# Ledger of designs, part 92: designed miniproteins, single chains, continued (2)

Each design is a single chain, and the fold is of that chain. pLDDT is the mean over its residues in the fold that is shown.

## One batch from the design tools (miniprotein)

Design m7403
Fold by ESMFold2-Fast:
Structure m7403 (fold): chain A 55 residues (1-55)
Amino acid sequence: SVLEKIRELLERAREEARELGLDIEFPPLPEEPTREFVEALLEASGLILDAKLRS
């Protein structure tokens, strides 16, 4: 369930990045969420949010 939710969030983030023309390298989906994975995902989300606010 948690992994399915993370997959949905990751897929949505990739789609939003593509729409904004951002070349963001997203981390691969781990077997269990690690701190490193969550931090990388938050960083990518921050870049997407910043791009939206600058648009």
Scores: mean pLDDT 74

Design m7404
Fold by ESMFold2-Fast:
Structure m7404 (fold): chain A 70 residues (1-70)
Amino acid sequence: MEELIREIILDPTASPAVRDLAVAVYEGDLDAVRRIAEGTEFTPHEREKVMRLADAAPPDIAAVLREALA
């Protein structure tokens, strides 16, 4: 998980919203994860990156991310 988050943060093609979400996931900040995921309209490419975060995240964070993508 930490390596995936680092890759997203250091990726110059990642949007600010995806980077902010990766940081919130790394910090375990459920309120920030909900706020960013619910407030962001993800492109198909960004949705793929968020799904990878969900697959690697703890169950509580993964549930919030999957719900926001549904």
Scores: mean pLDDT 78

Design m7405
Fold by ESMFold2-Fast:
Structure m7405 (fold): chain A 58 residues (1-58)
Amino acid sequence: MAETERNSRIVKATRELIDAIEAGDEERVQKAIEELKSLGLTDEQIENILKAARDVVA
């Protein structure tokens, strides 16, 4: 089995973050960031995801 539950949760949280940015829902953005932090992502990694997500959405 190549997939781990943690990796699946990171993918889902990243998708939720992108959807929240598209919707302009700051509360959902904050919840997605907290989920990513709970999964062991650093602030720097989260900032890189936010930058990439805004480049895709904008």
Scores: mean pLDDT 75

Design m7406
Fold by ESMFold2-Fast:
Structure m7406 (fold): chain A 83 residues (1-83)
Amino acid sequence: DELRKRAFKAITLSQAKAEKDEEAAKLAEESDEVAVRLATLYTSLILLTAVLETLKRKGKDPKALEELEKKIKEIEEEIEKIK
């Protein structure tokens, strides 16, 4: 559990420094709960987006694509609420 929290913090800080600027980096440092939550949502977003892109390239199951797009939007909305 603690190792997982540290890993998510490291990922969030790394992403914040690379892509999201000081605001996200500070948020990740401010609170373990917020950092873990954001890292979890971001990890889910990255994974689902990768799956969506893969399915689009393969032309598989349009219904699965629509469901993945809905899930991605829901996660994006949750991230916006936390930011």
Scores: mean pLDDT 69

Design m7407
Fold by ESMFold2-Fast:
Structure m7407 (fold): chain A 72 residues (1-72)
Amino acid sequence: DAQAHYDRGLAAFAAGDYAAAARHFLEAIRLDPSFEQAEMALAWLAASHPEAVAEFRPEAEALFRQARELYG
């Protein structure tokens, strides 16, 4: 579920695996676009480790647009 991916993302971030963290936060947002904590975590990760999210940028942009349209 979305919560499990968020928790995995936090664990990956703590371990220094920022690419895995980005993947898990994106999956959490995909499963629950209203999951504000996952969206904020991905935004923080993009600001602090942009290289980890570069590969997923188009997917992240699409998910952020979806979340904003649905939940404002």
Scores: mean pLDDT 77

Design m7408
Fold by ESMFold2-Fast:
Structure m7408 (fold): chain A 68 residues (1-68)
Amino acid sequence: MEEEERRRKEERAKELVKKGSAYFSQKKFDEAIALYEEAKRIYEELGDEKSVKNLDLAIEYIREEQAE
């Protein structure tokens, strides 16, 4: 993968996480989950297992909050 393409994907994933966190703080849980799922997919493409695990845990946490 070209270095520029990898960097662009990393920046996109970070922006998606930032937007998801903003929706989470507004209690818009469905929108937050959707953005985190998209960011997780990008990190999977990049082979960033730590970011994938962190987002998986964040999504699960939000789903538990939603289940009340």
Scores: mean pLDDT 83

Design m7409
Fold by ESMFold2-Fast:
Structure m7409 (fold): chain A 61 residues (1-61)
Amino acid sequence: DPLDEGLAEAGRRLREELGDDETVRILVNLLKTGSETLQGIARAMMRGLPEDVQRRVEERL
């Protein structure tokens, strides 16, 4: 899905710009406090990240 791939790339770029800790913080916040739409976006962005970074997000939920 082109949208899902675009969001995964956005997740990778966020990590490159802000680093792992800030990326985890943003994604955790979106998943905990965001609408269903924002949670879907955060999940799609996570698919672009390494397994270790994805695990850190899941552990903080």
Scores: mean pLDDT 84

Design m7411
Fold by ESMFold2-Fast:
Structure m7411 (fold): chain A 99 residues (1-99)
Amino acid sequence: PASVVEAARRGIELGRRIARESKTPEEELALIREVRDEIDREISDPEERAAARGMASLTWHALRGLLSEEEVREELARMARTFGLSPAEVEELLALILA
C-alpha cells in the first residue's frame, strides 16, 4: 500500500493519461471511468483512493485549460489540508501537474 503522497502522484499520472489519450468527449468519459476503476482496483485504503481520484481530476482539468495555475494551486492547497500534505509535498505535486 502506497502513502497518500504516492497515491497523489499516481492520480497525477492517470489524470495526464486522460488528457493525453482522450480526443473526444466520449473518449474522455470512458477514460475517466477506466481511471476510477483502476484506482479502486490498485488502492484499497479509502484516504489514498480519495487522494488519487482527486489528483487525477485536478490534473486533467488543469491540462485541459479549465483551471488557471492559481486555481490549481488553490485547489491543491485545499486537498493538502484534507490529506495532511506538507508544503514541500504540495510544491512537488504542483510541479508534476503543471509540467
Scores: mean pLDDT 83

Design m7412
Fold by ESMFold2-Fast:
Formats: C-alpha cells, sequence, structure tokens
Structure m7412 (fold): chain A 68 residues (1-68)
C-alpha cells in the first residue's frame, strides 16, 4: 500500500468516527511507512497514553505534520 493510500485510509477513518483501535492500527502502518521503524500497536498505544493523547488526536497531529 502506498503512503498516499495509507494517508487517505486514516483520513477516512477519522471522518467516519471509527474506533480508537481501528485508527491506532492504521496509524501504526503509516508510522512504519514514514519512519521505516518496527513499532507495534501496543508500543504506540503506550506512547500516546504517556502523552495523554487519544488515537484520534495523534492521527490528526501526524497527518498535519505529513502535509506540512
Amino acid sequence: MSLEELIKRLEELLKENASDEEILEELVKLYKAVYDVEITVEELRERLKEENLTAREAAKEFLKLLKS
């Protein structure tokens, strides 16, 4: 899946009020694609919890950074 397709999928989930788990799973895929890192859903969830961010808030911030 291309980076553009991953971005579009995440944007669609945000528009459709998808669950935090669905958003988190797609965010992990996008994070791996952008940074070429091995990160799990659990690791990302823990990082977001430490930053007091929801998966939705993190997804919006990440998309904003990628479009800048």
Scores: mean pLDDT 81

Design m7413
Fold by ESMFold2-Fast:
Structure m7413 (fold): chain A 80 residues (1-80)
Amino acid sequence: MESERRTIKEIARRVLDYIEENPDISSEELARLFREFAERNRTSHPRASQFAYDMAELAERGMSAEEVKTMMRLVLRALE
């Protein structure tokens, strides 16, 4: 379960860094990014994959880049 938490933190950190570098990113692009992380981790880290799929769904429903940044910061804080 430590491996799953580490992978969730890695996804959250990478998404946060990507938004900081690409502040004009669309919700659709964020959803695609989360789906890529989900698919890459589906076999090795199924819980981290599910987290990424859930985040992709929220982004597809219109969660903004700023809302996603706030969520990623909260996830990182909660898993410390």
Scores: mean pLDDT 85

Design m7414
Fold by ESMFold2-Fast:
Structure m7414 (fold): chain A 77 residues (1-77)
Amino acid sequence: PLLSDREIQAEAYIIKGAVYSSLGKRYLEKGDIEKAIEFYKKAVEAYREAAELSSGERKRLAEKEIEELEKKIKELE
């Protein structure tokens, strides 16, 4: 197999984070700030799980996404 179980789990959390981030953006575009913050926070949790399960480039990508989302959350609160 190309990916280990840990790598498969990390990829799943990256996808989950991306989906939640996209939902947060859609709610923000609709003016639903409360829902946007909820989904951005869910995206952060997903990327934290991905970072914990990852190393190297994948971990750095997850950490970068966390930093960007935390900045967005802070700006909206």
Scores: mean pLDDT 85

Design m7415
Fold by ESMFold2-Fast:
Structure m7415 (fold): chain A 68 residues (1-68)
Amino acid sequence: SAKADIDAAEEELRKDPRLKVTRIGDDTIVAEGDLSVTHLTGLALRIIGDYPGLEVKVEGNRITISVK
């Protein structure tokens, strides 16, 4: 389910101590870190691959993950 996917993605992101992870409501996660755009793009591609029901946006030092 979309909720299970977003909950699993949040748990996975929180395992990286370089990321500040914030949950916004039931459908959105924001992860911020002092990481390159290349590194964040790689992380975004992994999340889309693991959770195809989710959308990911990379903006500067932030990735935003939401339910499609």
Scores: mean pLDDT 81

Design m7416
Fold by ESMFold2-Fast:
Structure m7416 (fold): chain A 97 residues (1-97)
Amino acid sequence: SMSELFEYEKVDEESFFLSIKPGAKEKVKELAKEILERAEREMANSDPAMAAAIRRSMAAAIGVLKGAIEKKTITREDLESYLDEKKLEEALKIIFE
């Protein structure tokens, strides 16, 4: 579960910090792969509106994992920025480094 990989800390109403538990870094990379593979599979079988919603959820999840790896505070506004393909690609490079 997520609670086995991460420790959650609320910073304020719009931001949080997510710490990767000791020894969980490789499992976080596996989680990122599972998120991507599931999103691609589900988007291929969805109408355009549902595919857009799946892509938004996937991008936000990848943004959260990037923030956790970089040990940075995660904001709701920052997560919306991962809808940009270049930012998403950069996040994936950081996660799989």
Scores: mean pLDDT 84

Design m7417
Fold by ESMFold2-Fast:
Parts: C-alpha cells; sequence; structure tokens
Structure m7417 (fold): chain A 76 residues (1-76)
C-alpha cells in the first residue's frame, strides 16, 4: 500500500529530525519492505539513521545499493 509506505516514510523523517535514530531506522525498514528496495530515498535515509547508530558497514552497504540502483535502473 503506497499510502502506508508514505506514512512510514513521513514518520521515519520525523523520528530522524527528533534524533530518534533507532525508531527512524525501524520505520524506514518497514517502508522499504512495503515499497521495495528500488526506493533510493528510503535506502539513503535508512543508511543515515544507521550511521548515527554507529552501524557504519550496514550504512555503507545501503548507500552503495542506492548508487547502484540509480546508475543501472529503469528509474534513471
Amino acid sequence: DAAAANALLAAGNAALAAQDYATAAALYSQAIALAGTSNTTALTNLATALLQLKQVASAKALFDQAIAISKATATR
């Protein structure tokens, strides 16, 4: 459901702005599960939250995934 994914993204953005990085990461992960892994905005926002949680390797993997999608995909 696109409306549910958008609501989760908005909630994740609010949590990120509040510096509640664990909640932001959980909400973005749920949004990606609903919208699919091609949503580069959700991937980069999740990676940002993970960086703040000191999960640097996981964050880098998500940034690399978002870059690869942007370079190679039908979304251009």
Scores: mean pLDDT 78

Design m7418
Fold by ESMFold2-Fast:
Structure m7418 (fold): chain A 63 residues (1-63)
Amino acid sequence: MSERERLELQALYLHMYTGLSFREIGEILGVSEATVRRRVAAATERLKGLSGQELEALMKAAL
């Protein structure tokens, strides 16, 4: 998995796990809210059609 894909999944994980807003996640990661939104959208597209087991494995690889 590329560094870019890892960062995209990390943003999605933070959003889903913590319930933080995209702005708050951006502050934690040192990026803009728009960058967090882009990363979450990209990660969501990559996760379409994946099973729960495949999703868990991919998330572990991203963290």
Scores: mean pLDDT 74

Design m7419
Fold by ESMFold2-Fast:
Structure m7419 (fold): chain A 84 residues (1-84)
Amino acid sequence: GKELRLEIEILEGIVLIVRGVLKLIPPENLSEEEKEKVVKLLEKLKKKAEELLKEGKKQGDEESVKLAEEVIKEIEELLEEVRK
């Protein structure tokens, strides 16, 4: 419902903030320990997005499903960028 969509929108906002921070401090300038901390944060956000995707599918909320899939894709792109 509307509440689920708001949760996904908040999560998207968090992911956008992480992307913005990584633009200011590129992954190439991070130590291996710092990269691992960022990876762990992104993995935690991905798990939350996957939970929200599952809930959207349960509710038949196709719009929330689409938004959650987009958020998961953004997180996966950030994970690939940090792991390089």
Scores: mean pLDDT 85

Design m7420
Fold by ESMFold2-Fast:
Structure m7420 (fold): chain A 70 residues (1-70)
Amino acid sequence: SETEKLGQLMLEAKLSEEQIRELEERLREIYENSKSPEEFLEKVKKLLDEMGLPEELKKELLELIEKRLA
C-alpha cells in the first residue's frame, strides 16, 4: 500500500509531529492557492525541497500526489 510505504518512510525519516503538521498545513495552503494541477505540483516540489526531506520520501509523496491529480 502506498499509504503504508509513506508511513514507513516518514517513520524512518524521524519526522516530528510538528514537521508532519507543518507539511499538511502547507500542502493545504498550496492546494487552496494553486490555479492548476501543474502549479500545485511545482509548488509541492519546492516545499519538499525547502523542508529538507529525504529523497525517497519526496519521491513517494510526489508520486502519491500525481496519482490523485490524474
Scores: mean pLDDT 72

Design m7421
Fold by ESMFold2-Fast:
Structure m7421 (fold): chain A 70 residues (1-70)
Amino acid sequence: EGSKLVLEGARKLKEALRYMRQKDYESAIEKAKEAIRYFQKAIESGENVKTAEQGIKLAELVVKRAEEKL
C-alpha cells in the first residue's frame, strides 16, 4: 500500500538525518536516496502523493547538503 511506502520512506529519511548529525555524509546520501525510491513508489501507487512529493523534496535537500560537505 502507498501508506506503507510513505512510512518506509519516512523511516529512511530519519536514518539519513541521523547520519547527517553524525557527519557520516556518505551514509546520509545513501539513506536519503533510499527514501526517494520509496516515495517515488508511493506516488506510482497513487496514495499519499502530496506527502510523498514533500518527502522527495526533503530527501533531495539532504542529498545536496551532504554532498556539499564531501
Scores: mean pLDDT 86

Design m7422
Fold by ESMFold2-Fast:
Structure m7422 (fold): chain A 68 residues (1-68)
Amino acid sequence: GAHNALTTLKSELSSDPDISASLVGDTTLTISTSLSPEKQIALTLKLLGEYPDLTVSLSGDTLTVSAK
């Protein structure tokens, strides 16, 4: 389910010191980054490719990932 996908993603992102991920309820993951704009775009594209059942939105330095 979406909750399991978001929990897995949060665990994967926890290995990167430039990324802070917080789970909001069972349906939304908020990702804050200190990455360059190029790396933020690369991360957004990577997430869209690896998690096609999730919606990814980039706003400033924050990505919001939620269930479709």
Scores: mean pLDDT 76

Design m7423
Fold by ESMFold2-Fast:
Structure m7423 (fold): chain A 83 residues (1-83)
Amino acid sequence: SREEAEEVIKRAKEMIKKLEEEIEKLKNSDPERAKTLEGHKLNLESLIDQLELALEKDNEVTIERLIKAAKQVLEQAEKLLKG
C-alpha cells in the first residue's frame, strides 16, 4: 500500500543516517566494515528512488516488490549495526 511504502521510505531514510554516522566512525578503525555499510546505504538509496518513482506511476505490483526488497535490506543493515 501507499501508506506502507511511505513508512518504509521513512525507515530507510532514518537507517541511511545511522549508516552514515557508523561509516564515519569505522572509516579509520575498520575500513572493510565501513565499505560493507556503504554498500547497504547505496542499496537503500536506490530502493527509495525506485519506490518513489513507482508511487508516482501508481504501479502497485512494483510498489509491493520494492517494499519487500527494502524491508530485507533494512533487516540486514540493522543486524550489521548490532554486530
Scores: mean pLDDT 86

Design m7424
Fold by ESMFold2-Fast:
Structure m7424 (fold): chain A 55 residues (1-55)
Amino acid sequence: SLKEEIREKILESASYTLKALLYRLKGDEEKAEEYLKKAEELEAEAKKLLAELKA
């Protein structure tokens, strides 16, 4: 369902944000930026689907 897709993308985005933070603490800025971009992409997709759900 659309609600399940939104939930999954939100959880995945949160997971990538956590991984980015952990890599930053280890001094791996390249990996941190890579995971942050993935998190932002998933958040954008979730917001798009949420707009559809509200319609």
Scores: mean pLDDT 86

Design m7425
Fold by ESMFold2-Fast:
Structure m7425 (fold): chain A 62 residues (1-62)
Amino acid sequence: SKAEEIAEEAKRLLEKGVSLEETGKILGEKFGISEAAGGSVARLVEEKGVEAAIEALKKAGI
């Protein structure tokens, strides 16, 4: 799903040492979500992991 792709991409970027801010920008551009939404996903992945981010995205209709 799109939610799974966004959360997994966030994890991949963060594991490569990309900042939360830059990860948010990349997610926004790649998936057509706002930079703010991308940043929120990146923070959620860092703090609670990929599964929590996927659940949050699905609840947001993504």
Scores: mean pLDDT 85

Design m7426
Fold by ESMFold2-Fast:
Structure m7426 (fold): chain A 61 residues (1-61)
Amino acid sequence: MISELLKKFGTIKTASPKQVAELVGLAILAIGHGLDGDEEGKREAIKRLEELVKKLEEEEK
């Protein structure tokens, strides 16, 4: 879920301002697609958000 990914991102110390902007952009994109009823676009945006969070977590190890 987007809210859980955003909370998890808030604990990541290695995120650059660019990565923060990208994550916020992806979250807004997912919400926009959801409001438009575009379930495919919403799923794709969430997938990209999950990949970004996972990459940042791996970079902290």
Scores: mean pLDDT 73

Design m7427
Fold by ESMFold2-Fast:
Structure m7427 (fold): chain A 75 residues (1-75)
Amino acid sequence: SAAEDEELRQQLLKAIDEGKERIKKVKEKNPDSKKAEEAEEYLEKAREAVEAGDIKKAGEYLLEGVRKLAEAEGE
């Protein structure tokens, strides 16, 4: 339903914002992190997919962004 899609959209946007805050912390410790840069690119693609109404694609990009972010946090 449209209401369920809107709730999922808001959850995705919140997860993207939380991911961006985690990226800021990684870059404070490692400004040249390529994995943090890749994570930012995926989170931006996820946000664009949310804005385009492609919730499935947004989730896929968010998952890849979070994976790259976890790798960056492990450096």
Scores: mean pLDDT 85

Design m7428
Fold by ESMFold2-Fast:
Structure m7428 (fold): chain A 80 residues (1-80)
Amino acid sequence: MEEEVKAWIEQAKILIEKLKKLKKSYKEGKVTDEEVKSAIEHAKKLLKKFKEFAEKYNDEELLELVEEIEKLIEELEKLV
């Protein structure tokens, strides 16, 4: 159980880092609107899974990471 939660926390942190890098690359003109939209849709699918696991395990850290992912998705959607 704890090992499964840690694995999901690690995946959430990886997604957050990727979304932060994507936002920076978009602002620098290195990625297209279509690439950002594709990444947002992928992130939304992963977010659904993270929410399901956060609810299942009632893990506060995973819930906080879910909120950070939602905020990053919203910020990226406002850019495109």
Scores: mean pLDDT 83

Design m7429
Fold by ESMFold2-Fast:
Order: structure tokens, then sequence, then C-alpha cells
Structure m7429 (fold): chain A 98 residues (1-98)
């Protein structure tokens, strides 16, 4: 269901922030973006928005960690995942995070 996908995205985003590395944050952002896409495909616009928000927050964490001595490639990957989550939200009839 869209609600289950949204919860999966939020949990992935939480793990990304708690992981403390740019690589872990980028991985969590990608997981959250994938869950946002699943919520959108389930017809849950609000679930897609929640998943996109989680992907955006994890992506920002990856970018910040990459600037603070982490891998710049992880930062770029986190940013791409955040953008993908936003796209999924739009497709699902929701709004992208800012």
Amino acid sequence: SGEEAAKEAEEAGKRAIEGGTSEEAARGAAEAAGAADRAARAGDAKGAERGAKAANEAGKTAIKASKEGGDPRSGAAGGAAAAGGGASAMIGGGKPPE
C-alpha cells in the first residue's frame, strides 16, 4: 500500500541520517526515493510526498557529509535520489519537497 511505502521511506531516511557517513546517507536517500515511487504507483499522493520528503532530507544529509570530508560522489548520488523522489511525488499528484 502507499502508506506502507511511505513508512518504509521515512524509516530509510531516518537510518540515512543516523548512519553518520555520506555513503550511508546516499543509500538511505535512494531507498526512500524508491519507496516514494512505490507510493506514487499505488495512487497515494500523500504517501509519495512523505517519501519524497524523506529522500530529500537524506539527500541533504549526504551532500552535507560529503562537504565535511565525505565522498563527493556520495553527495551527488544523494542529490540525484532527492530529485528522483520529488519526481515521483509529482507523478503521484503531490508536490515535490523544498
Scores: mean pLDDT 77

Design m7430
Fold by ESMFold2-Fast:
Structure m7430 (fold): chain A 92 residues (1-92)
Amino acid sequence: ELEELLKKYIELYAKKLSEIQNLPFSDVLKALEKLFDELLEKIKNDKETALQLLEESLSLSDLPPEEVKKLVEEAKKLDVKELLELSIKLLE
């Protein structure tokens, strides 16, 4: 379900961001969870929001340029659920 995927995305993004910025995980997670309802409604109605979440995940990844290019090209063919699943994989 989109709700479960978005929740997992937020948890993983918060963890990655807390590591990069040296911030407490709980504070980052709480801040991102405040955006959950807005993001969930946007994602249900707009594939562009899911693509933006993928781009945010790519910015935090250590992937080589060749893999980034491949993932961006594949992302154009994916639905919202597949975009969230890909974003989650990138944050793991």
Scores: mean pLDDT 78

Design m7431
Fold by ESMFold2-Fast:
Structure m7431 (fold): chain A 55 residues (1-55)
Amino acid sequence: SMMEEIEELIKKAKEEKDKEEALKLLTEAGELAEKNNDMESAKKVAELFKEVLEE
């Protein structure tokens, strides 16, 4: 399901040591969440994206 794909991308982003790769994974997860009208996952992605940028 699309929800499982979003969760997998978020999980990979959290485990990713490279900041650039983590941001790419979060961007993909955010795009899927937006297409699926999954506001909860989109919010999680936005929060994680902010954390990665702020370090």
Scores: mean pLDDT 81

Design m7432
Fold by ESMFold2-Fast:
Formats: structure tokens, C-alpha cells, sequence
Structure m7432 (fold): chain A 60 residues (1-60)
């Protein structure tokens, strides 16, 4: 859902701020782990939303 994707993006932003030097592989692993831990669906769309948020957070 759009709400779940926004949650994934927000969590991504927080992880990006905390782990700005993470590799692409680490970022994807963090996405899968965080989404599972929060009970959010681990879909390609949710992982992509997390990654987009991560890149936003990394820069801020």
C-alpha cells in the first residue's frame, strides 16, 4: 500500500542518516531486515522505497 511504502521510505531515511557509509549490499540487507522486523511487506517496491529514503537520509 502507499502507506506501507511511505513507512519504508521513512525508515530508510533514518538508516541512511545512521549509516551513511553503507555499501549497496549492506543497504539492501538492512532494507530486508528492517521491513521484516516492522512487519511490513518485503516487496521489490518496499525495498526500493527504503533505498530511496536511505539515499535521502545519507545526504542529510
Amino acid sequence: SAEDLEKAREIGRRFGRAHPDATEEERKAMAKTALNALGLPVTDEAIEAFVEGFEEGRKL
Scores: mean pLDDT 83

Design m7433
Fold by ESMFold2-Fast:
Structure m7433 (fold): chain A 79 residues (1-79)
Amino acid sequence: IEEEIERDRDGLVEAARSLMEEAKKLYEQAIKTKDKKLYQRAVVHATAAMILATASGDEEVLEEAKRLMDEIDKGIEKV
């Protein structure tokens, strides 16, 4: 049985933030190049970040992930 400790929670938060950073980069590139494949990759990474943020129990990280997802969703009109 895995023990829930602050270090493990921090690991999930770090992973979520890493996925959000990648999603942001892919999203920015998708808008610049009008590439729907890059846009789709950004959506996948943002979704994974939301899952990890939810698993971490960190509401701030989850709010950040939701905000990023909303930005990406609105950005589909620009791709």
Scores: mean pLDDT 78

Design m7434
Fold by ESMFold2-Fast:
Structure m7434 (fold): chain A 85 residues (1-85)
Amino acid sequence: SAEDYLKKGNELLKQRKYEEAVKYFEEAIKLDPNNAEAYLNLGSAYLRLGKYEEAVEYFKKAIELDPNNVEARALLKIAETALKE
């Protein structure tokens, strides 16, 4: 299920296995394309990988799906600041 992929992705994030985490979050999004948490966590994995353009894209999608998510907005600002440098 999408929840199983999201859960495994989160475990991999905690282990700092960011590239593997990305794959699991991508599978979660394929199964449930409106899951704001999956986009937030995918963006976070890309941010950890230094892939700031991808991080910005997915944080924007998370905010589109959940506009009141203060964490997604904070992480977007961090990624946009990093992208300018």
Scores: mean pLDDT 88

Design m7435
Fold by ESMFold2-Fast:
Structure m7435 (fold): chain A 61 residues (1-61)
Amino acid sequence: EEKVIKNAEETARFAIMMALRRGKSDEEALKIAVEAIQFSYGLSEEKAREIAEKQLEELKK
């Protein structure tokens, strides 16, 4: 579980960075990251959204 969450956090951070580099908005970057980690790790939308939102906040600090 903990290892899966760490991998999902890293994947979400990477997806957000790539989306922002391509000129996507924060909201679009979040949507892309949520979809990526749901697909890769079988997480619920709620959990994926929580992870993606936290990674976006950390990248902006």
Scores: mean pLDDT 81

Design m7436
Fold by ESMFold2-Fast:
Structure m7436 (fold): chain A 75 residues (1-75)
Amino acid sequence: SMEEAIRRAEQRGQLYSRLVEAIRNKDKEEIEKVKEEFKTVFGLSEEEIEKIIKNAEEALKQQERLEEEERRRRE
């Protein structure tokens, strides 16, 4: 049971990493697949999934802003 819990935590982490990359690449198909896996494999509600997506999008927007500021400083 403990081993199963660890494996599920690892799977959740991998799924989150896939989500972050899919959002970064604007891959709508992969985002929908990841949403479905959060729902079917982890039993997350639509509200919980949307919260995860929003948090990932906000983190990526912050990173993009920092990179854009660095580019503008050089140009």
Scores: mean pLDDT 80

Design m7437
Fold by ESMFold2-Fast:
Structure m7437 (fold): chain A 60 residues (1-60)
Amino acid sequence: MSPVEQALLRAYLEDPNAELTARELAERAGVSVATARRELARLVKMGGVRQVGRRYGVVA
């Protein structure tokens, strides 16, 4: 599991209603925003993550 996936899952476990921007996930994961955006685009294509506007959440 990537650092971005781990950050997103942790946020979801802390607050099931949480939806986070790529910037917020980058800060939590300790990666650049560019890295977070690329990883999130990949995860959305794989079906593990949902995009809602500028925010991302785990597919439950």
Scores: mean pLDDT 81

Design m7438
Fold by ESMFold2-Fast:
Structure m7438 (fold): chain A 89 residues (1-89)
Amino acid sequence: MRAEAEAVARKPEAVEGLAEAAARAADVPLERIREALRSGEYEAVPLPSLNAVAVNLVLPDASTGEPVFISALVDEDGKAVVLLAVPDK
């Protein structure tokens, strides 16, 4: 599952979908989210029962520099849905 979770998170579709959804849900620049996803600065948790992967990110808010917690689900087709985007403010 670990290798599969990483593969899903590294798919271009997953990266684009996650970055767009997270940028819309939180005040975090799209480019910063893409960099974190591509550099491995995230946590990927496999969810076998849902045939999906939960991707968690902690990135600095553009306005305050405080951490923003972003959590999203990515399915086997690379479709992403943001579950949670919480600014630390």
Scores: mean pLDDT 68

Design m7439
Fold by ESMFold2-Fast:
Structure m7439 (fold): chain A 97 residues (1-97)
Amino acid sequence: DKKKELLEAARKGDLEKVKEILENSEDPKELLLAKDEEGRTALHLAAEAGHIEVARYLIEKAEELGVEEVLQAKDKEGKSALDLLLESGVIDTLKPL
């Protein structure tokens, strides 16, 4: 199941496997828009885990394939992948003011 393999590769930060799955897929758009049980795409999972290179690759592929809506797709908690990328950066660098 390419969908499950993509989601797991993104969660693990396996950039090589993410590239292999998408480049060898008959429908890479469907895979980019595929969601897990929590409504999370591969981009959500990479962003939440802080896998910046995987997240960047997935964003570039979404733009290339015309499915940029994946950046704004909401999970069951109402968060987009973009929200998760911003939250990850804030958590890692947050200074008390």
Scores: mean pLDDT 77

Design m7440
Fold by ESMFold2-Fast:
Structure m7440 (fold): chain A 70 residues (1-70)
Amino acid sequence: SEYEKKIKELEERYKKLVEENDARTQAFLAQTTDPQQAALWREVSDALRTMLEYFYKKEIEKIKEEEKAK
């Protein structure tokens, strides 16, 4: 169904963004020997992941509500 397709596309997009964030963090950590800078990169990565999860859940809820309204 169109509903299942939208959910799947959103799940795949979220997974890709999380993987990209993890890869970026790994790349930055590989380039730094400064523990303070490493800690900052981890904090930024964690904040981005939290934001991605928040927006993902919000979009999922929106799609579910639109389906219920039919």
Scores: mean pLDDT 82

